# Designs tried in a protein design run: designed miniproteins, single chains, continued (3). Part 107

Each design is a single chain, and the fold is of that chain. pLDDT is the mean over its residues in the fold that is shown.

## One batch from the design tools (miniprotein)

Design m11711
Fold by ESMFold2-Fast:
Structure m11711 (fold): chain A 98 residues (1-98)
Amino acid sequence: SQQDQQQITQLYQQITTHSNQGVDAYRRGDYDSAISHYEQAIDTLEQLIRRRPSSGNYYTLGRAYRRLSRVYRDAGDDDRARQYDRRSRRYFRRARQM
């Protein structure tokens, strides 16, 4: 329906906004802000995937986890960086199987 399409469009807009805010925070060295924004993008993207599972959406989720992994590595949390890198690779694999 038109209402469902509007809701899906809003989720895409929220994902884009948080992803961009995360990138901007990361570039200025604000790792806590970058983590918060990437986590919000991931949460919204997981909501989108529950409604619209697609190769593209799983690929975007993989990229978001890769960005989160890089931030944790630069912040000195190598264990979380490795955990999110593994999750990123898992979602890229899922994207290719969709």
Scores: mean pLDDT 90

Design m11712
Fold by ESMFold2-Fast:
Structure m11712 (fold): chain A 56 residues (1-56)
Amino acid sequence: SRKEELFARIRELVAELQRLDAEMRTATPQEKARLRGKIAELTAEVERLSAELDAL
């Protein structure tokens, strides 16, 4: 179902965010700038999918 697809995608994105957070702890200043951008992008996607899930 669409609900199951949304849950699966949110779980994948949360796992990726956890990996990026771990990378931030050992990253150089230059890498941190890129990682912050990616974290913001994935966080926005999670929020969008969560809103779609709430509408179901």
Scores: mean pLDDT 87

Design m11713
Fold by ESMFold2-Fast:
Structure m11713 (fold): chain A 105 residues (1-105)
Amino acid sequence: AIDLLVQGLEDESELVREAALLALGELSKIKPLEVASKALDALEKALEDKNENVRQAAQETLYNIYKNLVPLTTEEAQQIKEKLKNIVNKNQDKLVPLENDSFLE
């Protein structure tokens, strides 16, 4: 399931890549740790996608994953949150501020 969506991020169609990103964001409401652990590297690459809509969807998906990870306090969740914060910090020049965006605490 998640692995197929991650594979979709490499599809030749911008519409398929955008849809896969949005679907990963929705799945993060149910499986935030599994989505984050499998998708973060592909999401970082999607922030540099040639298509603007795909880049925006990647940013939105990163935000949704982070938001869904915030209430988790396990060691695995803390490690994944740090990895996500590092991705955001490395790519600040590519990110557009969102209303009430609080990637960095």
Scores: mean pLDDT 77

Design m11714
Fold by ESMFold2-Fast:
Structure m11714 (fold): chain A 73 residues (1-73)
Amino acid sequence: SMEEEKHKQLLQLTREFTARALTTMGDGFDQILAARKAGLPDSVIEEIWAETQKRLKELMEEYKKRVAEIERS
């Protein structure tokens, strides 16, 4: 049915975006750890975290848009 097809598409989309979000967070944490080990100031850590948050926000907005497109199809 169309409903079963939508559920499958939504599940696949959710899996893809969950993986992308985990990768984005991991990359951010790795950058923060490297910066701390290098003795960089807190302002650099804050910039890395702000960039990570921005990327996660963009990813979430993309996910919401794609979910809405599936629900409207």
Scores: mean pLDDT 89

Design m11715
Fold by ESMFold2-Fast:
Structure m11715 (fold): chain A 74 residues (1-74)
Amino acid sequence: SKMDRLEAAIALALLELQEHGSADSVRGTLAREAEGLSPEQIREALERALAALPDATDEVRAAVREIVDEIIAA
């Protein structure tokens, strides 16, 4: 589903933040997969991605939440 694709894109953003300190390479994919989804659906995909990567640091989790909030605000 489109939500499953957004969840996967958010998970990739988490991994990019952990490995490279930036998710800029994934921002276009995040915006694309978020198109047509409600803020509630986007937040649900975020919580699923965070649950799938429990070892992500608090800093990385905070950074991805900020990126997702920017997408919702756009």
Scores: mean pLDDT 86

Design m11716
Fold by ESMFold2-Fast:
Structure m11716 (fold): chain A 85 residues (1-85)
Amino acid sequence: SLVEEAEELMKKYIENEDPEVAKELARLLEELVPSLDPGAQALARWVAEQLRDKTYKEVLEALIERRAALRKKPELAAEHLEKLK
């Protein structure tokens, strides 16, 4: 699913902060907008709203915090908040 793909790309970006991975994630987030999946549509709308006055990194941080994977590793949230300048 698009949500799973977004989570996987976010994890890769966390690991190496690769600009190419960030670009691919941005394109995937744009693709979530036309999605017919209610969950993906809600996520895409939320991301679009956040991007109006927040940086891409701030939005990624918030998305990661909302995912079950990050809930299992709360220490990652603290590290990401510190990396966000």
Scores: mean pLDDT 54

Design m11717
Fold by ESMFold2-Fast:
Structure m11717 (fold): chain A 67 residues (1-67)
Amino acid sequence: MVELVGEEVDLLLEAMRRAGIDTVDPSRADEQLERLRRALEEMGVPPDVIDRILALWREAIDRLAAE
């Protein structure tokens, strides 16, 4: 499981707001990942932090798809 520190969680929540994403949707996985990456890049988030946040989102998608 990918772990985020509190600051990275706040960055994810802000990126979700900017991308218009309110929940993890496995049926829109590729679209959500692309929109989140773009939002995080526009926010000036470092690439390594973006990769960690997107890895968590992908893990959440995989877990929801398995349920």
Scores: mean pLDDT 78

Design m11718
Fold by ESMFold2-Fast:
Structure m11718 (fold): chain A 83 residues (1-83)
Amino acid sequence: MEARREHEEKIEELREFVRKALAGEVTDEEIRRKIEEADRWGRRAEELGDLESAIELHQLSSFLRMILSLRKLEEERARKRAL
């Protein structure tokens, strides 16, 4: 149960970070670092047999990757408009 509690705390932290990322409150660099952390936490949850937490952590990491990809796409579109 201790391992699940730790992973639940990390999941809540990631959910809060995703919300801030969607609100434009964090940088692309912060998102990249958080993806690395989420992937590491997800792998640790898998190692401990906490598959439910591992799934949630990997899903949140995927959401962050999608946000980063969309930001890059919008930046590319903005560059074309500036030209």
Scores: mean pLDDT 80

Design m11719
Fold by ESMFold2-Fast:
Structure m11719 (fold): chain A 75 residues (1-75)
Amino acid sequence: SLEELKELLIEALDRMLEQIKEKYPDATERVQKLVDEAKARLLAARSREEVLAVVREFSARLGEVLKEYQAKKAA
């Protein structure tokens, strides 16, 4: 089940990245880097608690990036 959780999260990251490519093409490189880092950390995670820590940090960083690009798009 830990392996199934990791697999589902990695698939979710890939789907999210595809949506970002369409909506914010200028953010793609930066979001790709965050996704790659999150995938590496998910694969290395040894517990559900470590997986949750990766997800929380990824969500926070993604939010910061998207806010920056939303502000640029509005300007």
Scores: mean pLDDT 83

Design m11720
Fold by ESMFold2-Fast:
Structure m11720 (fold): chain A 92 residues (1-92)
Amino acid sequence: LPTLEELLERFQAEVDRIIADPSVTVEEAIDRLISLFKEGLEALDALGVTREEKLQFIKRFFRLVDELLDALGLTDEERNRVYARFQEVLTA
């Protein structure tokens, strides 16, 4: 299993790659981020991290999500739909 820092490094690399790649659609980008978020949460649960470490991961992850959404030029309405999809993962 990857470490928390390795997961965040993979997420940053994927965000940077998506921003640099004009062939990636908005929907494809969001689907990839949701998959990475699920993978990250499952890895943290398997590692038995503290509640504080899990919260720090989620906060850092959403900063990177916001960076991507800013780079993609999404409207507030489109951003709200993306946040709703991530909220579904957190409440499942």
Scores: mean pLDDT 78

Design m11721
Fold by ESMFold2-Fast:
Structure m11721 (fold): chain A 85 residues (1-85)
Amino acid sequence: GPTQELYEAIVAGDSEKAVEYAKELDAKGQPDLAYLAGLMAGIELAKQGRVETGVEVAKALEASGTRAARAAAQGLLDGIKLATG
């Protein structure tokens, strides 16, 4: 579903697809699921040493301006912070 697809897009560093799936979650009124996908993806990217990729995807999500995209960006940054200390 869109939550898993958002997670996979963020971990892949695919900002365009991440924005697309966040838009689907926004249309469904599910910003909390977007945040969760971002959080889990941020932890995974930090574990892989790919913090820069996470920051770039978070910037694209914030720029798209939907509530779910902003939630995903916040989750992503929170996940990176949690994993890096």
Scores: mean pLDDT 91

Design m11722
Fold by ESMFold2-Fast:
Structure m11722 (fold): chain A 82 residues (1-82)
Amino acid sequence: MPVLVGIKITAPSKEAAEKVLEALKALPDVLEMDAVITQDGDKTVAHVQVRARDRAAAERVAEEAKRLAKEAGGEAEVFIPG
């Protein structure tokens, strides 16, 4: 069954955050993605919700999000329900 994945990405710049979001959209395990980008001082924070096909896909999206954020000089916090 489809799983919703909540992701909070903190990046050093808006450009870095946007690169992470574009890479996430391109993932085959991402069926739908909604994102809101905000500024928090000198950091850019993206609040992302991804719909994945199943829990295994959701876990792959979570690990990929953490990897992509780290490569961009930021971090990602991920929440997968159940």
Scores: mean pLDDT 83

Design m11723
Fold by ESMFold2-Fast:
Structure m11723 (fold): chain A 81 residues (1-81)
Amino acid sequence: EVERLIEELAELVGEITKKEEGGDEETAEKAKERARGLAEAGAENPELLRETARKLEEESKTNPQAKPLAELLKRLAEAVE
């Protein structure tokens, strides 16, 4: 399910970007592409995914939208192990 989790992460990043920036679809699409690339790179290094998830968990104290991203990154790290 690695491919599914990567797509879920990319979709979530796109939705967060649209919500924060007022629905600019091009910016959201670029954010999705960036997230997909980072998730694919992280799939070869699960520790990087966990480190990123930990940082997002800390950010979720001030940005609640970071919490779902952290959870998906943790799930992706578990799936690629």
Scores: mean pLDDT 72

Design m11724
Fold by ESMFold2-Fast:
Structure m11724 (fold): chain A 74 residues (1-74)
Amino acid sequence: AAERRVFVITEEDSDAELEAKRDEVEALIRAGEDTFEIEVRLDPADAEARARVAAMLGRIAEARAAADAEAAAR
């Protein structure tokens, strides 16, 4: 059993850093691990940073939903 991992996302993350964090989370989902947490630390007034992070979280949610759908089919 893997210890719970926390992925921290901020407005200072570069596109490359966001992609790397997303890839690691998606790899954990594909490995059947759900013991991780995503922590978003953004200025609530920064609409552009929130939009960028929302796009990344949407991709992660899609990967999780696909894994859940495959598990439910068994």
Scores: mean pLDDT 73

Design m11725
Fold by ESMFold2-Fast:
Structure m11725 (fold): chain A 66 residues (1-66)
Amino acid sequence: MFEEKLKKLVEETKERLAAAKTPAEMLAAASQGAAEINKLREEGAPEELVKEALKEIERALHEASA
């Protein structure tokens, strides 16, 4: 189910962001997460769920850099 896959991917990205020690590592983690979400979109994930997941990653990136 795409909802579970997207949620897991967001949580994994948040964990990678929390482990990142430099801005470059944070950007790499966020970019990887966004790429995986876009791959699920290409596989047929609903656009609304994709937008929500991307928004969560953006929020997590801001929290990691604060």
Scores: mean pLDDT 81

Design m11726
Fold by ESMFold2-Fast:
Structure m11726 (fold): chain A 137 residues (1-137)
Amino acid sequence: SLRDRALELAREVAKALGGSIEVQMIARMLADAVYEAMERARKLGAPDEVIDRIFEKVRELALAIAKGDTERFRQVLEELLKMARELGASDESIKDAEFVGERAIELVEKSDDPVVRARAALEVITTILKAFVDGLE
């Protein structure tokens, strides 16, 4: 189920970041945000294949952020923004996601703090998921 996949993503992110209680709480917030956005996209008529593609790219993004792989972070963010544009996301939604993404990349480059990385993943992914949902509405 989408819920089980989102919870597994939360476990992977928490494990990559050392699994403190604060990291686990943020990873759970990330799982809930991903699940809610994917269920909303499904209700707006997105095919299961599209939901699966978005989920896999979101997983890649979250793990790149957790691992501090800023090159992969930039690459996957650009791929997700391209997908959001193709689904009809507004220029404003794309620009907001680009802004949040660039700030998060700067934070991840300067900090190996697991909580900072968990919060960066939550903020970036929540913002890009909003762009996908807005594109489908």
Scores: mean pLDDT 89

Design m11727
Fold by ESMFold2-Fast:
Structure m11727 (fold): chain A 100 residues (1-100)
Amino acid sequence: MPSVEEQLEAVLAETLREVTALAEAGDWEGARRVVRESLQRIQELVARMVAEGVPAERVKALVARVTAALIALAERHGMADVAAEVRAWQAAMLAQIDAL
């Protein structure tokens, strides 16, 4: 099986590709849905990394990098609401990792 980190990279790459295609087609609702679904998949992968003993600092660095990419994608397509949701999700996830 691919590593959890490789799975996280695959989710990000797939999300970037799908959101761009939906935005180009004018499907803004579909684009928003794909970003929100990707956050759920990322949360599950983060929980697996923590359970598998990946150091908290490494997990936080990956969360910060992935969320920065999703925020940039949302802002690029004028989805300020989604960018705000991703920022709030990042803050909550970093706080949860620090509380472990």
Scores: mean pLDDT 84

Design m11728
Fold by ESMFold2-Fast:
Structure m11728 (fold): chain A 56 residues (1-56)
Amino acid sequence: MELHPKIKEINEIIEKYKAGDLSVLPELKKYREWAEKNKFGKILDKIKQVEKELEA
């Protein structure tokens, strides 16, 4: 499933986070669960990296 709309949304959310918009973090958690359930390893790793930087 290439170029899935949710993958595009996740990338946009990560870009907003990098720009300083921390209000997107709850949405990242929802997308992490979606990516885990649907086995999207690459995007899941990107989300987990963002969460790890915030929690560590």
Scores: mean pLDDT 74

Design m11729
Fold by ESMFold2-Fast:
Structure m11729 (fold): chain A 100 residues (1-100)
Amino acid sequence: SLEEAKKLAMELHDLIVEIETKMIELGEDREEVIKKADELSELLAQTLEAIEAGKWEEAQRYAERLLEELEELKEKYKDNPEIVELLEKAAELVEKLKAL
């Protein structure tokens, strides 16, 4: 449902902010972290907009791109278990969005 999609998108957005905060706390480059968080937020917004428009194939494509970005970040931060755990939670929420 659209209501469930909006709820999942809000939870995902909060998690992206938490991931951004943790990366900055770990001493990562602030400007690069903000750029990546903005990219993830844009993909999330595009996914939700496509769902709201009933464009499920488009929503699926944006969600898959979001999952690819999260997997890339998991590989980059593989030695940081706190970041990996947050990224895994984010990927789970994206999979729930895809299943709607």
Scores: mean pLDDT 88

Design m11730
Fold by ESMFold2-Fast:
Structure m11730 (fold): chain A 57 residues (1-57)
Amino acid sequence: SPVGEAYRKLVEEYKISGDVLAEAVRELGPDASFEEIVKKALEIAKKRGEIGKKTLP
C-alpha cells in the first residue's frame, strides 16, 4: 500500500519515526497518494524537530 511504502522510505531513508507517518495519514485520509503522504510526514517531522535519528526532546 502507499502507506507501507511511505513508512519504509521515511524510516529507512529519512530516518523519521513511524508515528509521524501515522499522523500524516490521519490528516490526509486513507486515499492519499504516496507522494502526498511523504510530503506531509516531512512537514510534520520538521514542525516536531524530528528529522533523522538524532532527535532530542
Scores: mean pLDDT 71

Design m11731
Fold by ESMFold2-Fast:
Structure m11731 (fold): chain A 82 residues (1-82)
Amino acid sequence: SSWVLVPATVISLPDGTTITVSVNAVERESVGKEPRTIIAVVTGPDSSMTPEQIEDLRNRLISEARSLGGTVSTVDELVRLD
């Protein structure tokens, strides 16, 4: 097993909800509707989702966060390559 650093997007909403979307994250669209801390699922660089599908998911979450007055930042995340 090996680990790599990948860029991740962190979305913070005014109600205290946080969403982390890394490359190869698969879901969490509904989180922006409910105040809570969410950990995005990371599948590694080889995912059943295409990079385009992951990008679309990220963009939708960012758009939702903006509509709710949230903020967006980028951090590095560790991903296991098993």
Scores: mean pLDDT 52

Design m11732
Fold by ESMFold2-Fast:
Structure m11732 (fold): chain A 64 residues (1-64)
Amino acid sequence: LDEDAELIKEIAEKYGIPITDEQARRLAAVLRPVVKSKEELKKIVENMLKTNTQAGIDAVLAGL
């Protein structure tokens, strides 16, 4: 995993939402061009995980 994907996976584990390495990579790729820093990436991912269930996250990633 690249650094951004590893960070996303670590945050997901902290919030009790298991995601795969592939899901973490896809999410990192989508967010990377719109985030200005790793701090913004962390905030966006944390907000997404706090407001969505595992099924909701899977649906978002499948829609990409």
Scores: mean pLDDT 72

Design m11733
Fold by ESMFold2-Fast:
Structure m11733 (fold): chain A 68 residues (1-68)
Amino acid sequence: SDVDKVKKMVEEFIKELKKMGVPDSDLKEAEDTGKGLIDEVKQGRISVKEAEEFIKKYMEVIRHEMKK
């Protein structure tokens, strides 16, 4: 299902953040954001593609901040 696809994307996203060594507070915020994305897709408010694009942009922002 679309929900299962987004859940898998969120799990991989959180796994990558853990590998990058982001602070626990940022990791918790990302986990809460991921849960929100899963709920938005479950309710049909956003598409799987929109959730994927959001996660991609979120990762780009974190990678940029971690380079400082």
Scores: mean pLDDT 81

Design m11734
Fold by ESMFold2-Fast:
Structure m11734 (fold): chain A 87 residues (1-87)
Amino acid sequence: DIFNPSPEERAAHRRAGLGALRDAVDAYEKGDKVTASNLTVAAMLHFALAGEPELAREVARRLQEAFDKGDYETARAIVDELEARLA
């Protein structure tokens, strides 16, 4: 059920979303902004499917701000913070 995923499905989506965010930051740091944008969208969709749409919106907003400033250190810190919050 896409609107009421199981705990296992939610955990899988959280893991996939975190992986996509890590890959997005790496892609952006390497100058691949298109891949970074696509991976950020994929991460947002995974967090929404994990039942955390507010978190998805917050992270996307903060990460986009860091990317717009070229602040890769802040972008990595955002992902590290989220990983700690979801552990």
Scores: mean pLDDT 80

Design m11735
Fold by ESMFold2-Fast:
Structure m11735 (fold): chain A 58 residues (1-58)
Amino acid sequence: SAEAQKVADLVKANHDKSIAEQKDILGELLRELREQGASDDELAEASAAGLQVLSTLA
């Protein structure tokens, strides 16, 4: 989804930050997406995409 791609791109752009900081950024973005009306499926996909990128960077 567009939300998953947005999350993956954001995490990738912040790869110079610690993994903990990137997880905090991911958590904040997921909260914002929820507030904007993202579905549970969209949030799950976005979370999975973010974690996939974090796994690549770690």
Scores: mean pLDDT 72

Design m11736
Fold by ESMFold2-Fast:
Structure m11736 (fold): chain A 70 residues (1-70)
Amino acid sequence: SAREGAERGAEAAIAAPTGRGAAAIAGSMVKDALEQGDREAAVEGARRAAEGSPHPYGRAGALAAQKWAE
């Protein structure tokens, strides 16, 4: 489901070894959830990635992906 994909994507973004990787994963997760028609899952997944990523660049990228989904 889109929600499960967003949950996996958020966890993958949080676990990413680099901020660039975290940002890329967050963007892909948002795109996939939106393509499935679930904007709420896209926004929530990106928010979780932005809050959980240890990388400043990853947090910024996830926040940008969240704003794009809104």
Scores: mean pLDDT 84

Design m11737
Fold by ESMFold2-Fast:
Structure m11737 (fold): chain A 55 residues (1-55)
Amino acid sequence: SVEERLQQISTLSKEQQLQQAKLLFSKSVWDPSLTDEERQELLELGNRIVESVLK
C-alpha cells in the first residue's frame, strides 16, 4: 500500500527520500506498462514524500 511504502521510505535520509520521489515521478511518465491506478499511486506517493521532506 502507499502508506506502507511511505513508512519504509521515511526511514531513509531526506536526500534519499527526494531521490526516490524523483524516480517515482519519472516512472509514472515513462513506463507504458502502468495502469491508470498504478500511475496515480506513484504520483500520490511521490507527492507525499516531497511534502513530508519539505515540512
Scores: mean pLDDT 81

Design m11738
Fold by ESMFold2-Fast:
Structure m11738 (fold): chain A 66 residues (1-66)
Amino acid sequence: SAELEALEAELERLIAELEARGLHSLADQMRTDLAAARTLPEEEAIRRLRAAKEMARQILADLDAS
């Protein structure tokens, strides 16, 4: 679906940003979520990727505010 494709693209961008900042463990966790989503029903995949995206965005925002 268009939503799933957009979420995958957003997660790929976040993974690159996390790696650029040296947050390799979090980047690896997001890669695992992305890989897992490919094996899940679409509804579960979207839910999982949305959660991963929000978590990464909050962590990055908190770091930028420090």
Scores: mean pLDDT 85

Design m11739
Fold by ESMFold2-Fast:
Structure m11739 (fold): chain A 60 residues (1-60)
Amino acid sequence: EVVLSLSPERLEQLERDRRETEELIKEMRENLDESNPIQVVSLGLLEIELSVTKEFIEKS
């Protein structure tokens, strides 16, 4: 159990957000059209969001 600056409820919310983002990334990769730059950029942005969320969870 990690209880420093964030409440357990908030840490649990971040964990759920991480899982949802991971699932969304998987779905987007499954439908990836590499000839469509919008899809490639969107996937990249989600991967960045996932990385940031993981960092916040680790810092907590």
Scores: mean pLDDT 75

Design m11740
Fold by ESMFold2-Fast:
Structure m11740 (fold): chain A 75 residues (1-75)
Amino acid sequence: SKIDEDLEWAKEFVQDIAEKVKNFSEEEIRKIAEETLKQLKDWIKEHYTDPEAQEELIKRVEEIIKSEYEKLLKS
């Protein structure tokens, strides 16, 4: 489905950024995680007009970001 394809893209996008910043400070990683979430929310709102699809995608993207960036935070 389009949602599954876009979520796979979003996961790869988040993973690519996380890999590039994994040696950054905790403050920098947290800031980049917030910026990444904002970018993905904006992208979803531009590409999805259905409010239910937007809500589902945003929720799942928030979980992807939390999972990937929490792995980088040491304490």
Scores: mean pLDDT 83

Design m11741
Fold by ESMFold2-Fast:
Order: structure tokens, then sequence, then C-alpha cells
Structure m11741 (fold): chain A 119 residues (1-119)
């Protein structure tokens, strides 16, 4: 299951790079981040500020696991790909590295998000 591989790689990348979000921990709003995740899980067409994206990533890095459909994961990756923050690029680079030789639509979506975020 390429979704499982992509999600596990992404979560591991977030946990390994949690230190990149240290500057936002003092202002971390867990309830706001959980609501944003809920909207993504419901496949809502949302636009997030850079701060909201970073808070969401910090929240996800603190989870043991989380469930996303393929559509919800693609929505998350679209949001990340539109970001101009170097920390998001670093997380996505590590996530792509962790997928290794894996192939599939979700792994390719992760790679596309990385290329988009680099621009």
Amino acid sequence: DDLEIALESFLKALKENRHLFEDIEDEFDEKEAALILGKIQEEEDITLSKREVLQLLLYLSKQESFALSEEAFKKLLEILGESKDPRIVEVLEKAVELTGEAEGEMVEALREALEKAKK
C-alpha cells in the first residue's frame, strides 16, 4: 500500500525534524491544529497561512499515528507544496528519501509536493 509507505515516511520525517519547529512551540495551539487536520480529513478546500501549516506539522509530529484517506493526503501535500518555508522543504526531502525505491500514486504525490515546495 503506497499510501501507508508515504504516510509512514512523512510521519518519520516530521518526528526526525521536530527540532525545526522549536521556535513555534511556545505559541502552539493544539486545538487549532486539530481543527485544521479535521478539515483536511474531510477533504475541505482550505487555504492555510504559513504559521497554520507549521502548527499543523508540529501537531502531526507529536502524534503516534494519524489516519488520512488518499484524497486527504493529496490535499495535505498540495498545502505543503505551496509553502515557501525551508523547514517544509527539509521535511519533504527526508520523507521522499525514506520512501526509497517505493512506487505508487501517493509516493509520486509526495515527490511532486517536494518539487513544488522548492520553487
Scores: mean pLDDT 82

Design m11742
Fold by ESMFold2-Fast:
Structure m11742 (fold): chain A 88 residues (1-88)
Amino acid sequence: MSEEELRRAAAEAAVGTFAGLARYIAETGDAPEEVIRTAGAALGAATYLREEYGEVAVEAMREAGVSEEQIEEILRYAEEFRRELEEA
């Protein structure tokens, strides 16, 4: 498998994890802070590997029924985690 194929697979895994957590957050309404932070970390990892995933993530969260306040928190954690990866 090429490095490009491995990078794509890793990005898909991160996006899948994020999507599952975002759906759980939307369905629960009162998800614990650690779940929100974990969703942000997964999105941060996905956007670190493929920046274009950030463009659809906000729309996906709105479609799932995640509140605007929770979307803001998830994006904040995603930016923080992505920054940590870029400086590692």
Scores: mean pLDDT 79

Design m11743
Fold by ESMFold2-Fast:
Structure m11743 (fold): chain A 65 residues (1-65)
Amino acid sequence: SARDELIELIKRLTGLSDRQAEGTLEALQSPNPAVRRAARADLLRVGASEEEVEEIERRAKELSK
């Protein structure tokens, strides 16, 4: 699924576990902008580039219903 592919991308770019990648994806899909900003900052902190984070955010938004 597109969700599973995004989780695998997050794991590959950051080295996060399945649980951590799922939690990050859920935070990026949060209706609360502060939660989304914190998740973005966490991805940058664990080594994702700005371009990689923007792609992750774009795909997370596409998955939100």
Scores: mean pLDDT 86

Design m11744
Fold by ESMFold2-Fast:
Parts: sequence; structure tokens; C-alpha cells
Structure m11744 (fold): chain A 86 residues (1-86)
Amino acid sequence: SEAARGILESSIPFLEELRERTIREKGPDHVEVADRLVDLADTYEQLGRHDEALPLYREALAILKKQLGPDHPRVRAVEARVRRLE
């Protein structure tokens, strides 16, 4: 719907600021930064902006693999998102 699309588009600057704030407070490799990247990527994906979503999911995946290990359920969830957009 137009209303849902408008809400998603208006959330992007907020999610970008939240990502920047999380990096400042916790460092670029923190799991919460991966969570912010997934939120932002999910928003771009819902808007059909797959070229913008994919690199954000890949960045989140790199952080999660580093912090939690490659076999963690959270890593598998983001890998599924990457595969869906490829």
C-alpha cells in the first residue's frame, strides 16, 4: 500500500542515524551494528531496492560470522536473506 511504502521510506533516515549511533557507542564490529544493518536492509528489500539491501545484508553477515561463528542461527538467517536476493 502507498501508506506502508511511505512509512518504510520515511524510516530509512532514522535507521541510518541509529546505525551511526550504534557504531559510535559500541564499535563497528558489534552484534548490535549487524542488527541495525539487517533492519535497514529489510526496509530496502520491502521497498524493492534489492541493490541497496544486498550489500547491507552482506556487511551484517560478515559481522555476525566474526562475532558468533559461521554456524550460528543468526548467521543462517541472514544467509537466507542474501540467497533470496541473489
Scores: mean pLDDT 89

Design m11745
Fold by ESMFold2-Fast:
Structure m11745 (fold): chain A 71 residues (1-71)
Amino acid sequence: MRPSDLEIDAATVILAAAVGLATARNKGDEQSAAEFEALLDEINALEKAGKLTPESVEAFRARLREIAARM
């Protein structure tokens, strides 16, 4: 199976969000943890629906940066 550029980009965002979630939970940062969980749920829902686009992946990456900047 050969991952597409979109699949690689999405996987990178998912991994970063999962690491962010684990870090937030370990710190007791309930707000950041909830935001990372919501982001993971949203990207997974789009992937399952076949609606994931390069634009949506970049939007998720921007949201990751904003959450991380507030931690």
Scores: mean pLDDT 81

Design m11746
Fold by ESMFold2-Fast:
Structure m11746 (fold): chain A 60 residues (1-60)
Amino acid sequence: SAASEAAAEGLRAAQAATNKEEALAAFHKGVLGYILGLESGDEAAAQAGREAGLLAGKVL
């Protein structure tokens, strides 16, 4: 789904982020996955998106 893809991309980007620009992009993708997951009832995607945002935040 769009939610699971956004969350997965966000998480991969957050794990790979080494600078502020990469971390910000990962954060936005994580937030997108979180919102889409909540709207579609995809709890796994919502949780993954939230985790991606939190992980990206550690680099920011």
Scores: mean pLDDT 82

